# Designs tried in a protein design run: designed miniproteins, single chains, continued (3). Part 32

Each design is a single chain, and the fold is of that chain. pLDDT is the mean over its residues in the fold that is shown.

## One batch from the design tools (miniprotein)

Design m9085
Fold by ESMFold2-Fast:
Structure m9085 (fold): chain A 75 residues (1-75)
Amino acid sequence: SAKEEVEKKLKEIEKKMLELAKTFDLSEPMEEVLKKIGEELNREELFELVKEGWRTRDDAKREEIAEKIKELLLK
């Protein structure tokens, strides 16, 4: 199932993010921390989309971003 594949990849990313979070200075703005994590995981595009999703107040744009994240995770 595509949904199960996405969930598995999200759990793997979460585990790596928790490991990397221990090496980053969390006194920095969240956007800078996410950028560094994205770079370390070679997933900069994924984390830029997540950040854009947090900033948007448009539900239609949020759904478009969610689909892009899903497609990226299935690659």
Scores: mean pLDDT 63

Design m9086
Fold by ESMFold2-Fast:
Structure m9086 (fold): chain A 71 residues (1-71)
Amino acid sequence: MVKERIERVKAEAPTLLAQLPPDLAAEVGRILDRSLKEANEALEKGDVEKAQQALDRGFAEVTALLTRHHA
């Protein structure tokens, strides 16, 4: 369920961000915050599919950023 995905992301985000370099953590945090905001706004309008797409897009952007950033 999309609401459970939102709650999981909110719960896990601080732990994930704490493991990243400060600049990367700020970028990832910004992407996650935007994704969560868009998902919540879509859910308030009853658009579950749009909410799920917002979360999927956010995860894709985070994955691309982490993959591009060499250690």
Scores: mean pLDDT 80

Design m9087
Fold by ESMFold2-Fast:
Structure m9087 (fold): chain A 110 residues (1-110)
Amino acid sequence: MEEEAERIAQALLDAARRGSADEEALEVARRIEEHLSEEAERLVERAREIVDRYLAGEMSLEEALREIERLGEELVRELEERGAPEEDIAIIRGIARAIRELFLERVKKA
């Protein structure tokens, strides 16, 4: 369960860093398009709002990372409440972890 979310996060991170998706990242993307497009879009949109608040000096890096983590867990709870498959839950957790790591890498390069 947690190991699957970490694996998905790593596949998405590698694809984002490389600018190309391997078969695992493509399979995850297909699953998102078929079953999780709205949830993934909402997660990315709200994460951008958190990043914007950090860049405006309204929160610390630690607060922003915590808020992204909380956002992912809120979406996971919604999926669990509606009886979503464990694979879908792992994908949303993986996306949240990938967003957090990409944000942290971006801050380090700035």
Scores: mean pLDDT 79

Design m9088
Fold by ESMFold2-Fast:
Structure m9088 (fold): chain A 94 residues (1-94)
Amino acid sequence: SPADELLAEALARLDELLPASAETQATRDGLKLFLRIAAAELRAHADDPALAREIAERSLQELGRLMDEQGVPAEVREALLALWREFAERLLAL
């Protein structure tokens, strides 16, 4: 589906921003799991624009907090927050 293609694109871009290494593997796995769960919640409420926007904004805040707790570098955090915002906007436009 277009939504599954958007999620696959977002996950691939995450791998580009946080490359595979032993030091980043746990953080990458956690971020990918978060994106899959947040995307599923957003898709479940796509027919309610107000609630969908609230979910997208809450997920953006949760993603930022998770990355800060995991010690993700500032440049990578900013790029991943931009990635989530773009993904959520495109998903809600489907």
Scores: mean pLDDT 80

Design m9089
Fold by ESMFold2-Fast:
Structure m9089 (fold): chain A 61 residues (1-61)
Amino acid sequence: RPLTPEQRRVGELLAEGKTDEEIAKELGISPERVRELIDALMEGFGVKSREELRKVLRGEP
């Protein structure tokens, strides 16, 4: 699915191993908003966990 610029940026930071708090600070948004964007990314990639999403974004099995 096409990602919004915000979703893409969150995904890139998550792939780099940043925490929800670090992502929120970097983007100037709330940690709650980061969680919403991660949930949207999990739906978009067809994964059911943050761990699995991070692996997919990094190209890890």
Scores: mean pLDDT 77

Design m9090
Fold by ESMFold2-Fast:
Structure m9090 (fold): chain A 95 residues (1-95)
Amino acid sequence: SFDDKIDQFMKAIKDQSDIDTLRQIITQIRQSLIDDGIPQDIATSISGILFRVGTGTISKDDAIDMLKDMYDYSKIYHPQSVPYIKKVMDSIKSM
């Protein structure tokens, strides 16, 4: 499930896994979003933000701001994506 892939990613960060391992899990997260009917552009953006905050490339605050913008957009154009964006935001806040 999507939740299992998120948990796997969080564990990989805690275990200090290499960047290739993190990238593989992010690719699986992106594919899980697409398989659940999330548009490819939204899935790619969510996965990219999660990867960048997980690797320390962007701050948690910047990641949350980007996800909040996507949340507001998705409420209008793709409401099905809203719960997935919220789950990712909650996961980042717990890091």
Scores: mean pLDDT 87

Design m9091
Fold by ESMFold2-Fast:
Structure m9091 (fold): chain A 66 residues (1-66)
Amino acid sequence: DLKELFKKYDLDKDGYISRAELELAMKDLGIPENMFPAVFGLIDRNKDGKLDFEEFAALVLSYGKK
């Protein structure tokens, strides 16, 4: 289920979700936009601003719709 959602937003097929794709995913999951800086602050330690599947799954499970 999470794998299908990840694949839907992985438009580049590079195994990562870009910032633009993540914004769409967060809105679809009902994650508020004010959480965006916190999420990017957490993952942007490597300076690429992308989520792999593990980070995406953690985001969905932590902030996704009830």
Scores: mean pLDDT 67

Design m9092
Fold by ESMFold2-Fast:
Structure m9092 (fold): chain A 63 residues (1-63)
Amino acid sequence: GEAEARKKLIEMLKKEGHSEEQAEKAIENMAKLLKVSYEELLELVEKYGIDYVERLAVRAYLA
């Protein structure tokens, strides 16, 4: 569900050196900018990688 997807996304960013607070804010911002659920965001990250999805969110913000 959404809570489990959010938790997995936070843990992925923590493994890449983010604090829990930084990871939570980044995940919330990516979901809002891309207008996707946390489950959809997790699928994008698992398919394309976190760096690719972060770049998509930045492009959405700049558009």
Scores: mean pLDDT 83

Design m9093
Fold by ESMFold2-Fast:
Structure m9093 (fold): chain A 90 residues (1-90)
Amino acid sequence: SDEEKKELIELGIEELERIADYLREKGKYELAEYVEEVIKKVKELVEKGELDKALDLIIETYKKLVEETKDPAFEVLLELLLKGREEAKK
């Protein structure tokens, strides 16, 4: 449902904001800036009602975070988002 998609997107945005701060603390400034730009675009998509595009962008961002950092914490978050997306489609 759209309500479940919005809730998942809101959780994704909140976590991405925390991740951007974490990346800046680790000196990964370019990756932090990328995440911050994604957050801005996700919020724009939500305002336009493009919830599927917003959720897909969050998921693609986590895939990029896994590829760039190889941090298992991002792999766990990606799996949770993929499961949440699948459940929201029902």
Scores: mean pLDDT 83

Design m9094
Fold by ESMFold2-Fast:
Structure m9094 (fold): chain A 65 residues (1-65)
Amino acid sequence: DVEAFQARLAAATEMDYEEVLQALQLHLEGKLDLAATVAASEEALEKIRRELEEKGIDATAAFRV
């Protein structure tokens, strides 16, 4: 579920989960290619992925709800 996923991700990254939630929702809906989102918001998404990895969370696993 996107809501549970968003809450967990926000707690792990301590980032602005509002933007993280939008990216995850679009990705899960299949309306957003994660690669395209990274190209448009590369800095923000790269920071999030790095934070997830730093906290011991597999970024790939985190996006697989």
Scores: mean pLDDT 53

Design m9095
Fold by ESMFold2-Fast:
Structure m9095 (fold): chain A 79 residues (1-79)
Amino acid sequence: SSRIEELARGLVEAVLNGDLRALARHLEALSTLSPEELREVVRLVVELAGEHADQVRAALLGLSSPELRARLEAALATV
């Protein structure tokens, strides 16, 4: 969906621009997603980040809550 694509783009842009406020807002949005939606966001984030995928992954895992981090690690393992 366009919302999932916008969230994936917003996450990549926030990490690459160092926009911690935008990143915090987008991470909160991730916590409201179903497992299927979260997996799709993670897939798009990896695709959009390209050569920066490891940097974006580290930022998402490092700045998320422990609960969201566990869900992100599970989703990332499927990509």
Scores: mean pLDDT 86

Design m9096
Fold by ESMFold2-Fast:
Structure m9096 (fold): chain A 68 residues (1-68)
Amino acid sequence: SREEVIEEESRRLRELMLSLGYPEDQAEAFVADLRAWWEAEDLSPEEIRELSERVARQLRAHAAAKAA
């Protein structure tokens, strides 16, 4: 279901942010805001997965730039 996809992708992004060294409170706040936006926009499960992957790429790129 859409709700299951939101929960799954929210959890994945939270875990990714923690693995990249973001503080837990920052990761939780970011993911909560993103989840609220996905829920408000009536996005499809497919759209949520695509946006989640895009966000994941941006988070990884930002972390890599900081490490360089």
Scores: mean pLDDT 83

Design m9097
Fold by ESMFold2-Fast:
Structure m9097 (fold): chain A 70 residues (1-70)
Amino acid sequence: SSFNEELIKQIEEQLEEEKKELIENNYSEEDVLERFKLYKERIEEGVKDEEVKEHALKEIDKLAEEFKKL
């Protein structure tokens, strides 16, 4: 649905902003992984649609992997 697409887009945009903040503040890999874990918990609690939740969790995992490569 258009609502789910918009929600996914908002989540992706929020994750990009989080990534920028983590880079700018020079967080350690351990600190970054802890923050992503908390972010997953927030998504798990806040997102009721299972498909949107699965997509959001995959995007968080993707960002974590991208951050490890930096």
Scores: mean pLDDT 73

Design m9098
Fold by ESMFold2-Fast:
Structure m9098 (fold): chain A 67 residues (1-67)
Amino acid sequence: SVEEQVHALYGEVAPRLEEALAAKDYAGAIAILEEAVERIEAIPGESEVKERALEDARAAIELLRSL
């Protein structure tokens, strides 16, 4: 399902994002989140989980760019 694909992507992305943030590599963290947005957008079908994931990722990018 769309939901399963979004959750699987979170499992792949979260450790990479945590490592970048721990290193204060905000440019790297933004790049990881931008990749995640593209991958989520590429998942066929519509769901609230997909919409929320895109919203959350974009909000995180904006926050990191403000640092």
Scores: mean pLDDT 86

Design m9099
Fold by ESMFold2-Fast:
Structure m9099 (fold): chain A 63 residues (1-63)
Amino acid sequence: MKIEEIARELAERSAVPSDEEIEEALKKAGLPVSLKPEVRRKWFEISVEEGIRLLVEGVEKVT
């Protein structure tokens, strides 16, 4: 799975992603979830924001 797909799913849920939602999203994407909860949270924050930035720039279609 791609970060763009994660960002899309969370954008739809987006009020405030919980730690559990972040862990599930990372797991679905095949990203490292073996990290400590604190690290998972920070890592995902960066990933989601990056994905949203790409969507705003309209780089590519959502596929």
Scores: mean pLDDT 54

Design m9100
Fold by ESMFold2-Fast:
Structure m9100 (fold): chain A 57 residues (1-57)
Amino acid sequence: DELAEELSKLSYEEIADALIEKFGEEKGTKAAHILRIHLLAGESKLDAIKLAIKSVS
């Protein structure tokens, strides 16, 4: 979606901050953690972002 595409242009720190702003500290921090796990597992940045957003939606 558009949100994931826009976030894919940001650094990981900026994405984590944006997730916290949009979902709150608890959910945003969880989403940022899920994002990091998927990136370490070899997922693309865009797919990892989509999975992180889905985990807290």
Scores: mean pLDDT 83

Design m9101
Fold by ESMFold2-Fast:
Structure m9101 (fold): chain A 94 residues (1-94)
Amino acid sequence: SAAEKARIEKIKELAREAFKIYNEGPLTDEKEKKLEELLKEISELSGLSKEEIKEIFRRAPQKSKDKGKTEEERLEAAEKYIVEEIVRKAKKLE
């Protein structure tokens, strides 16, 4: 449905934004709070717990390790893994 498509697109948008913050290295308190707020919103839209989402983020480096020759290509692969895994699990919970 159009509503389901909009929900999935919003999940993808939020996951990409969260990944961008996650990769900035050591975070300020403001950035940590923003990341937590994004993870909460992804949790509410996807039906996944914040802990499950955090686990997907933690697994992303290992899942992308051999997916590119450059750091940029590996980061793109990590983002793709996070987005696709959250969406896959969100659809399974419907």
Scores: mean pLDDT 82

Design m9102
Fold by ESMFold2-Fast:
Structure m9102 (fold): chain A 96 residues (1-96)
Amino acid sequence: DEMEKEIEKLVEELKEAAKRGDVEKAKKLIEELYKKSIEAFKRLMKEGKYDEAIELLEKAIEALDFVRENLPELSRLVEIKEGILALMLGIARLFK
């Protein structure tokens, strides 16, 4: 899936930006990852691909957790988005 590959690339780029301390790039990548994760989740849920939706959200949450650990100045932004993705993950698990 092209959308899933795009999310994987965003995860890698975000982790690299966090390792470098690139706050501005990390902030933009967080917004892109969050938006694309929601879009991919909605599509996968409509297609009944619950396991794929779960795996995708787990990867996005892991990337955000890595940012929170390496760039504490973005912790509040990350915590809010991570919380929303975790709620969506819970919903996907109920539909399994």
Scores: mean pLDDT 86

Design m9103
Fold by ESMFold2-Fast:
Structure m9103 (fold): chain A 72 residues (1-72)
Amino acid sequence: SEAAETAKLLEENLEEAKAYAEKLITGAPESEKEKVAEGLLKLLDEEAEKYPEAKEALDEIKKAVEETYKKL
């Protein structure tokens, strides 16, 4: 299924996905950093609801986003 394929892809590329999410936040204009972090958190929650099989990987990415947000 698409959900299972997405989960596997995220698990195989988890560190890259985390780094990419962090880069989206840190690379945003200063006035947009918090908004980008909040948007990513909402998106990750929505994707976890749609693709429960990917929840563990998405939760790990969410933790990386939350840690980056705390450092802003």
Scores: mean pLDDT 80

Design m9104
Fold by ESMFold2-Fast:
Structure m9104 (fold): chain A 73 residues (1-73)
Amino acid sequence: MSEKELEGEVLVALGLMLVSVARLMLERGAPREEVLELLRRAERLAEEAEKLGVKEGARRVREAVEELRREVE
């Protein structure tokens, strides 16, 4: 694994963690705005991971973001 691939995989892991935190916040009745802000951050991490060549991981983060966004909006 190259350093770029490792960096991309770390960004994917962080993105998935942010989606998990956003899901927990939504389940606990946190404000919609706070949940959406975490999803926006996860999406930015996915974009950066894709630029580093981790396309499958980035796609998984985006899919998780879209799924939770549909529940919030």
Scores: mean pLDDT 85

Design m9105
Fold by ESMFold2-Fast:
Structure m9105 (fold): chain A 94 residues (1-94)
Amino acid sequence: SPVIQAFTAEVQAALDQYVADPSITVQQLRDRLQAIADRYIPQIKSLEEAKELSAEVNKLVDQASLHLSDDEAIELNLQVSTILADVYLEVLKR
């Protein structure tokens, strides 16, 4: 899906920037990930797209977590789990 590809690409860019730049705070990453989610969640139309997004984003988070502290990895995983739950809830309302 072009929507899932665009969403995943922006999440990848945000995570790559956070891992590469120690001046970026966890709060700034959180705000950026939330802004991406707010833009793309309304465009996700099916449960299959939600599953595709969940699989791809979890893969990116797992990869980013290898370069983060345990505390940062836990916080990132909790935030992403919340965003992915919102995706499923919005799709199930339709």
Scores: mean pLDDT 84

Design m9106
Fold by ESMFold2-Fast:
Structure m9106 (fold): chain A 80 residues (1-80)
Amino acid sequence: GEETKQGLIEGLKEIIKLLKEGKVEDAIEGLEALIDSLKLNPSSTLGQKLLPKLEEALKLLKEGKVEEAMKILEEIIKSL
């Protein structure tokens, strides 16, 4: 619902902020926590649709591809 959408937008904005501040490790932890939270609620249609893109962004961050990961996260926010 709207609460889930708003929570996701705020979480993603915080992760992008951490990345812009060079806090890549903190951003990875935040994104992992967000992904884990969404996996615990499989009835969230919006969350489940975004999981593959969130996991791709996480993989890119772990590979040091920060700019590519940020683009995916910004696209997700724009799609919400």
Scores: mean pLDDT 81

Design m9107
Fold by ESMFold2-Fast:
Structure m9107 (fold): chain A 93 residues (1-93)
Amino acid sequence: SSAEQARWQRLEAALRTLADVYARLRVERGDLDPAQAQARADAAIQRALEDVRAHYDESAADRLIAIADALAKRGGTLEAVEALGREILEAEK
């Protein structure tokens, strides 16, 4: 449905925003160079999207979007992105 399409688009946008924030913060702190930060962010997004595609559920998608928005507001981290994947898996029990 158009609502499901909109949720998917919001989820992808939220995950991309979170990953971009994470990459920027890691570079600013001197932890990673821009290429390393981008590679890690891309890998984290890929993992999260694969989990969502494998276990798509409307309630789980809404929860993930809310978590991603909250994490982006907190500055986001790779550890936080990995926690999103775990949340999807727990929702699909």
Scores: mean pLDDT 67

Design m9108
Fold by ESMFold2-Fast:
Structure m9108 (fold): chain A 67 residues (1-67)
Amino acid sequence: GATKPVPLLPGGIPAPATPLSAEEVLAETRELAEANARRLVEAGYLTPEQAKAVVDDIVAAAEARVA
Protein backbone atom coordinates (compact mmCIF):
# COMPACT_ATOMS: atom_id res chain seq x y z
CA GLY A 1 0.00 0.00 0.00
CA ALA A 2 0.97 3.65 -0.28
CA THR A 3 1.23 5.49 3.06
CA LYS A 4 0.64 3.22 6.05
CA PRO A 5 -1.11 4.75 9.08
CA VAL A 6 1.13 5.05 12.14
CA PRO A 7 0.04 3.97 15.64
CA LEU A 8 -0.94 6.68 18.12
CA LEU A 9 2.08 8.36 19.72
CA PRO A 10 2.19 9.61 23.35
CA GLY A 11 1.25 13.16 22.27
CA GLY A 12 -1.78 11.82 20.38
CA ILE A 13 -2.98 9.11 22.78
CA PRO A 14 -6.64 9.64 23.80
CA ALA A 15 -7.47 9.46 27.50
CA PRO A 16 -9.18 6.20 28.59
CA ALA A 17 -12.91 6.45 29.27
CA THR A 18 -12.76 4.51 32.55
CA PRO A 19 -10.90 5.75 35.65
CA LEU A 20 -8.04 3.62 36.98
CA SER A 21 -7.57 2.57 40.61
CA ALA A 22 -4.65 4.05 42.56
CA GLU A 23 -2.74 0.76 42.27
CA GLU A 24 -3.33 0.67 38.49
CA VAL A 25 -2.20 4.30 38.15
CA LEU A 26 0.99 3.54 40.10
CA ALA A 27 1.68 0.36 38.11
CA GLU A 28 1.16 2.20 34.80
CA THR A 29 3.31 5.15 35.95
CA ARG A 30 6.13 2.77 36.91
CA GLU A 31 5.87 0.90 33.58
CA LEU A 32 5.94 4.14 31.56
CA ALA A 33 8.85 5.51 33.62
CA GLU A 34 10.81 2.26 33.16
CA ALA A 35 10.08 2.20 29.41
CA ASN A 36 11.23 5.81 28.99
CA ALA A 37 14.33 5.26 31.15
CA ARG A 38 15.23 2.14 29.12
CA ARG A 39 14.97 4.11 25.88
CA LEU A 40 17.22 6.84 27.29
CA VAL A 41 19.79 4.24 28.41
CA GLU A 42 19.75 2.59 24.96
CA ALA A 43 20.11 6.03 23.32
CA GLY A 44 23.11 6.78 25.59
CA TYR A 45 21.52 9.69 27.46
CA LEU A 46 21.46 7.90 30.85
CA THR A 47 23.43 5.18 32.60
CA PRO A 48 21.47 2.24 34.06
CA GLU A 49 22.15 3.65 37.55
CA GLN A 50 20.78 7.08 36.59
CA ALA A 51 17.77 5.45 34.91
CA LYS A 52 16.96 3.50 38.10
CA ALA A 53 17.21 6.68 40.19
CA VAL A 54 14.87 8.56 37.80
CA VAL A 55 12.31 5.71 37.83
CA ASP A 56 12.45 5.46 41.64
CA ASP A 57 11.98 9.24 41.94
CA ILE A 58 8.99 9.29 39.55
CA VAL A 59 7.33 6.35 41.33
CA ALA A 60 7.92 7.94 44.76
CA ALA A 61 6.34 11.20 43.52
CA ALA A 62 3.35 9.28 42.13
CA GLU A 63 2.93 7.38 45.44
CA ALA A 64 2.91 10.70 47.32
CA ARG A 65 0.21 11.95 44.93
CA VAL A 66 -2.13 8.95 45.51
CA ALA A 67 -1.46 8.51 49.24
Scores: mean pLDDT 71

Design m9109
Fold by ESMFold2-Fast:
Structure m9109 (fold): chain A 75 residues (1-75)
Amino acid sequence: SQAEKAQLILQQMDDLAAEAIKNISSNPLEAANKLAAMTVLLSEAQLELDPETAAKIEQHYNKLMDQIRQQEAKV
C-alpha cells in the first residue's frame, strides 16, 4: 500500500540521517554517502507515490536535512 511504502521510506530516511550525523566529523565521506542515499529515496518517493504522500516525505526530508546542516555548522 501507499501508506506502508511511505512508512518504510520515512524509516529509512531517519536511519540514514542518524548515520550521517554520527559520521559528520569522524568520517565525512560516509556522511556524504548517507546524504546521497537519502536523496535517492526522495526521488523514488516522488516517482512512485501519489503527489500528496510524496509531498509529506519531501517535508520530512527537508526537516532531516536542516538537522544535518545544523550539526555540520559545529565542525
Scores: mean pLDDT 86

Design m9110
Fold by ESMFold2-Fast:
Structure m9110 (fold): chain A 69 residues (1-69)
Amino acid sequence: SPSEAFIEGVEHLKRRDFETALEHFRKAGKEFLKYYEGVKQMIELFAPDEATKARLLAELEEIAKEFSK
């Protein structure tokens, strides 16, 4: 389900498995949009460096755009 995909994405993000986390957020679709700001803050917290943070936030924004409106 979208809710299960979102939870899996968060768990992968906590493990710093960023690419798998983003794939799960894409599968979560509109469920992810409800928590977009929270996920953005988690990436700010968990990213190991500024380059990785910028890349992950850009990918996250693209996922959000796919499911907005």
Scores: mean pLDDT 83

Design m9111
Fold by ESMFold2-Fast:
Order: structure tokens, then C-alpha cells, then sequence
Structure m9111 (fold): chain A 71 residues (1-71)
């Protein structure tokens, strides 16, 4: 239960970050990387492996923050 709530919290953080930086979605390399992370999140969500889903979300948030710092 708590892990599922943490996943929702991380998803909220991710969505907020993307809304503030929508121009990142114009970069084909960033879109391709986002698709890779989406596939991983979908797989772990189906398996209810919320610990791995949290790890993937944290890696994605870190990746986006690093790309924002470059842009």
C-alpha cells in the first residue's frame, strides 16, 4: 500500500517537471528515452513491483533534471 502511494507521489513529481519543461518533449532523443522508461514502468506496474517502479521513476526524474540543466 505505502509503496503504491510512493509511486503516485513520484508520478506527480514527474508530471509537474514535464509540465514546467514541455519543450523537452520536442527533443527526439529525450522522447526516445521517455518511451524506454514508459515500457519499464508499464512492465513493473503489471507485475506490481512497486519498488522497481519507484527506482525507474527516480532514474527518469534524475535524467530529466540533468537534461533541463543542459537546455
Amino acid sequence: MELEEEVKKKLGELLSLLKENLSLLEDPEILEKLEEYDEQLREYGEKKDFEKAIEVLEELIKFLKEEIEKK
Scores: mean pLDDT 78

Design m9112
Fold by ESMFold2-Fast:
Structure m9112 (fold): chain A 61 residues (1-61)
Amino acid sequence: MPPSLDEQATAVISQAQALFDQGRHDEALQLLEDGRDRFAKVDPSLAETLDGLIRGFRAAS
């Protein structure tokens, strides 16, 4: 019944993308960085995926 880690990661990515599209780049990056840190404790592979996205978002800013 609780959302899976994959679903939580997808939600974080979707929210960050929406914030980025609204020009809220710092908020989007903060959201992704917080998510990455949380997932690093329970799923390192998922955290690596988010880290890659953070680097991509920073390069696009």
Scores: mean pLDDT 80

Design m9113
Fold by ESMFold2-Fast:
Structure m9113 (fold): chain A 90 residues (1-90)
Amino acid sequence: SVEEKLEEAEEHVQKGIAALKAGDTKTAVKHFKEAMKKLLEAAKLSGDYELYKKAIERLKGEAVKGLKAAGDEEGAKEVEKAAKEVLSEL
């Protein structure tokens, strides 16, 4: 269901933020990428592409900002690339 995908996305966002606060930027990147994939799945199930496109763009912005602040420029680029790939399917 859409609700299940949103819950999975939220769990990955929370794990990503926790990893970022702990300085584990590689784990943070993994979770932010998974969250964007779950939002894409929710978009495809709901047909509400504009809503989830905005959610993915917002998540990308915050994740990139946090990763850059933590000194992980390459991780930030990886998240930006993953977001472009996910958004290209919307």
Scores: mean pLDDT 89

Design m9114
Fold by ESMFold2-Fast:
Structure m9114 (fold): chain A 83 residues (1-83)
Amino acid sequence: SLKEAEEKLEKAREYIRRAIEALNQGNYDEAIRYAEEGIRYAEEAIRLAEKFPDDERARKLALEAGILEGIAGIIRGVANLLK
């Protein structure tokens, strides 16, 4: 459901925040793990939202999830480079 997509998006935000906190503390392996979880939840949110292609809310949710996936990918990349 679209509500499930919103819940997945919220989980993606939580994991990205934790990844940033871990990165700031120099805990690169933890930052990578949290970033990968953020990517996974963002991808799930996109997959769920894509079931409603004519819904404006679903399209906006998929766009936001895509942005979060990109941010998490950058965090993962930076942490991998620094570890």
Scores: mean pLDDT 89

Design m9115
Fold by ESMFold2-Fast:
Order: C-alpha cells, then sequence, then structure tokens
Structure m9115 (fold): chain A 72 residues (1-72)
C-alpha cells in the first residue's frame, strides 16, 4: 500500500538523519534536525490520519533530541 511505502521511506530517512547528526557538531546537528522536522510537518499535512499519528511521534522525538542538545 502507498501508506506502507510512505512509512518505510520515513523510517529510512529518520535512520539517515540520526546517523548524519551523530557525525556533526552540535549547531549543525540541531540545524539538520530542524530542517528534517519542517519536511516531516509538511508531509504530515498530506498524510492519512494513521500516518499523521506516526509522524507526530517522530516529531516529538526530534523535539526531545533538539532540546537535549540545546541544554548541553
Amino acid sequence: SAEREQLAKINEEVVKVVKEVETLDKDSGIKKLREFKKKLEKEAEKSSARLQVVIASILESIDSIIARLERE
């Protein structure tokens, strides 16, 4: 299904962004996470209700990581 393919793509992008952030300095990592968050927010607007719930959980995880990095 299109929804399953979309979820798989989102999961792959999350893994790539997390790995990339681990190799970056704090400021660059925060910038990358904020850019990824904006992309996911736009994607959520066009997504099914079920996929929006999954994206919302990912966005909260990203916000938690950003908050932690900003406090360090």
Scores: mean pLDDT 84

Design m9116
Fold by ESMFold2-Fast:
Structure m9116 (fold): chain A 63 residues (1-63)
Amino acid sequence: SAEMEALRAQLSPAAQPAADLAIAGDLERAQRVAVRLVIEGKLSAEDAAILGRIHRLVEEARA
């Protein structure tokens, strides 16, 4: 979707792989990548909010 693509483009390069996994429908792997980024200190509050919005859009599209 155009909205998911626009949100992905706002992410830091480090967070974009988590968005790609979520958009592909692998929400479990996307969450694992996001948790690793938190532990590594690479996930900003802004990136976390954007990833959460992408996650919700993926769930809504598949409901």
Scores: mean pLDDT 85

Design m9117
Fold by ESMFold2-Fast:
Structure m9117 (fold): chain A 71 residues (1-71)
Amino acid sequence: VPAPPEGWEVLAVRPVSVRDEAELQALYERLAEEALALSAATGREVFARLVETGREGDTTLFQAVVLARRP
């Protein structure tokens, strides 16, 4: 995982895989909901990023990285 941007810290890193566009869209929706919930829980700016790590046949592999602004 690359270093977080200046002023941000990594709260979570989760391996995820998607087989098609519908799974990718559902993953983005889930990450947006999780970021909103974590922002509310921590009182900080939170966003999620998908980093492509590889492919296995028709499956694309990502790391889902959740980042929060440092206090």
Scores: mean pLDDT 80

Design m9118
Fold by ESMFold2-Fast:
Structure m9118 (fold): chain A 60 residues (1-60)
Amino acid sequence: MEKIEKLLELAKEKDEQARKYADQARASTSPKERMELLKKAVDYASQMSKYLSEARKLEE
């Protein structure tokens, strides 16, 4: 159970980073900057999903 809690905590940290970069991308008027920020947001969101998936697999 504790390992699952740690994975959920890491997922929350990655979610915060993903939201931060997504918000910055949305506010950007530069297509290049928007794309770079969006890629960072997607990468962090992917890491969040990976931690959530690992936590779920440990429950099954």
Scores: mean pLDDT 82

Design m9119
Fold by ESMFold2-Fast:
Structure m9119 (fold): chain A 80 residues (1-80)
Amino acid sequence: SDDDALLAEIQKIVDDTIAYLEANKDTLSEDEILKLLQETMAKINALMAKMSAAAQRQATILQFRLLAEVVDIMLESRKS
């Protein structure tokens, strides 16, 4: 379905963003991480606007996963 394709695209955006942040966590500033998060969330929101309400709920869980991972990366960076 169209929803399945959009969810797969959002999943890929989330996975690619997390992988990029993990690979670059020692070199990225907090401001750069926040800017990337804002840009990524804007892309996800644009895709969600095309989806059914049920698929939007699933996409929201993926957004929260991205947010949780970003918080973990930022908190770990501050400990170093």
Scores: mean pLDDT 86

Design m9120
Fold by ESMFold2-Fast:
Structure m9120 (fold): chain A 61 residues (1-61)
Amino acid sequence: MKLYRALEDIIAKDPRGLSLKKGDIVEVLAEPRDVYILVRNLKTGEEGLIPKIALKYFEEV
């Protein structure tokens, strides 16, 4: 299981995107998807897409 922790608040810009709070941990459900990854927020259970470029705002757990 591949996990990332958000280092800052992330606000989704499209309806497929996932908004996160600083400190939220997401599980990678599918990788890669071109320029996006599919993740699940472990706190809320919500699923959505994150752009791969946004991974610079995450740390791997």
Scores: mean pLDDT 78

Design m9121
Fold by ESMFold2-Fast:
Structure m9121 (fold): chain A 61 residues (1-61)
Amino acid sequence: MKVEEVLRELGFPEGLARTFARMAKEDPEAFKEYVDFLYKNGAITKEQYEKLLKAIEEEKK
């Protein structure tokens, strides 16, 4: 759920944000790799990257 909020702040449509939030819950490791890829390619800022990682950690619990 918090992942969905971060993705919406990044400008993702609500439907896409929900889909990615579900992916983060079902396979947080694969989603973390995707987020790492976005950061390495400059698609997201360092602040957005750190916020997404924290949200993914909360989804693991």
Scores: mean pLDDT 75

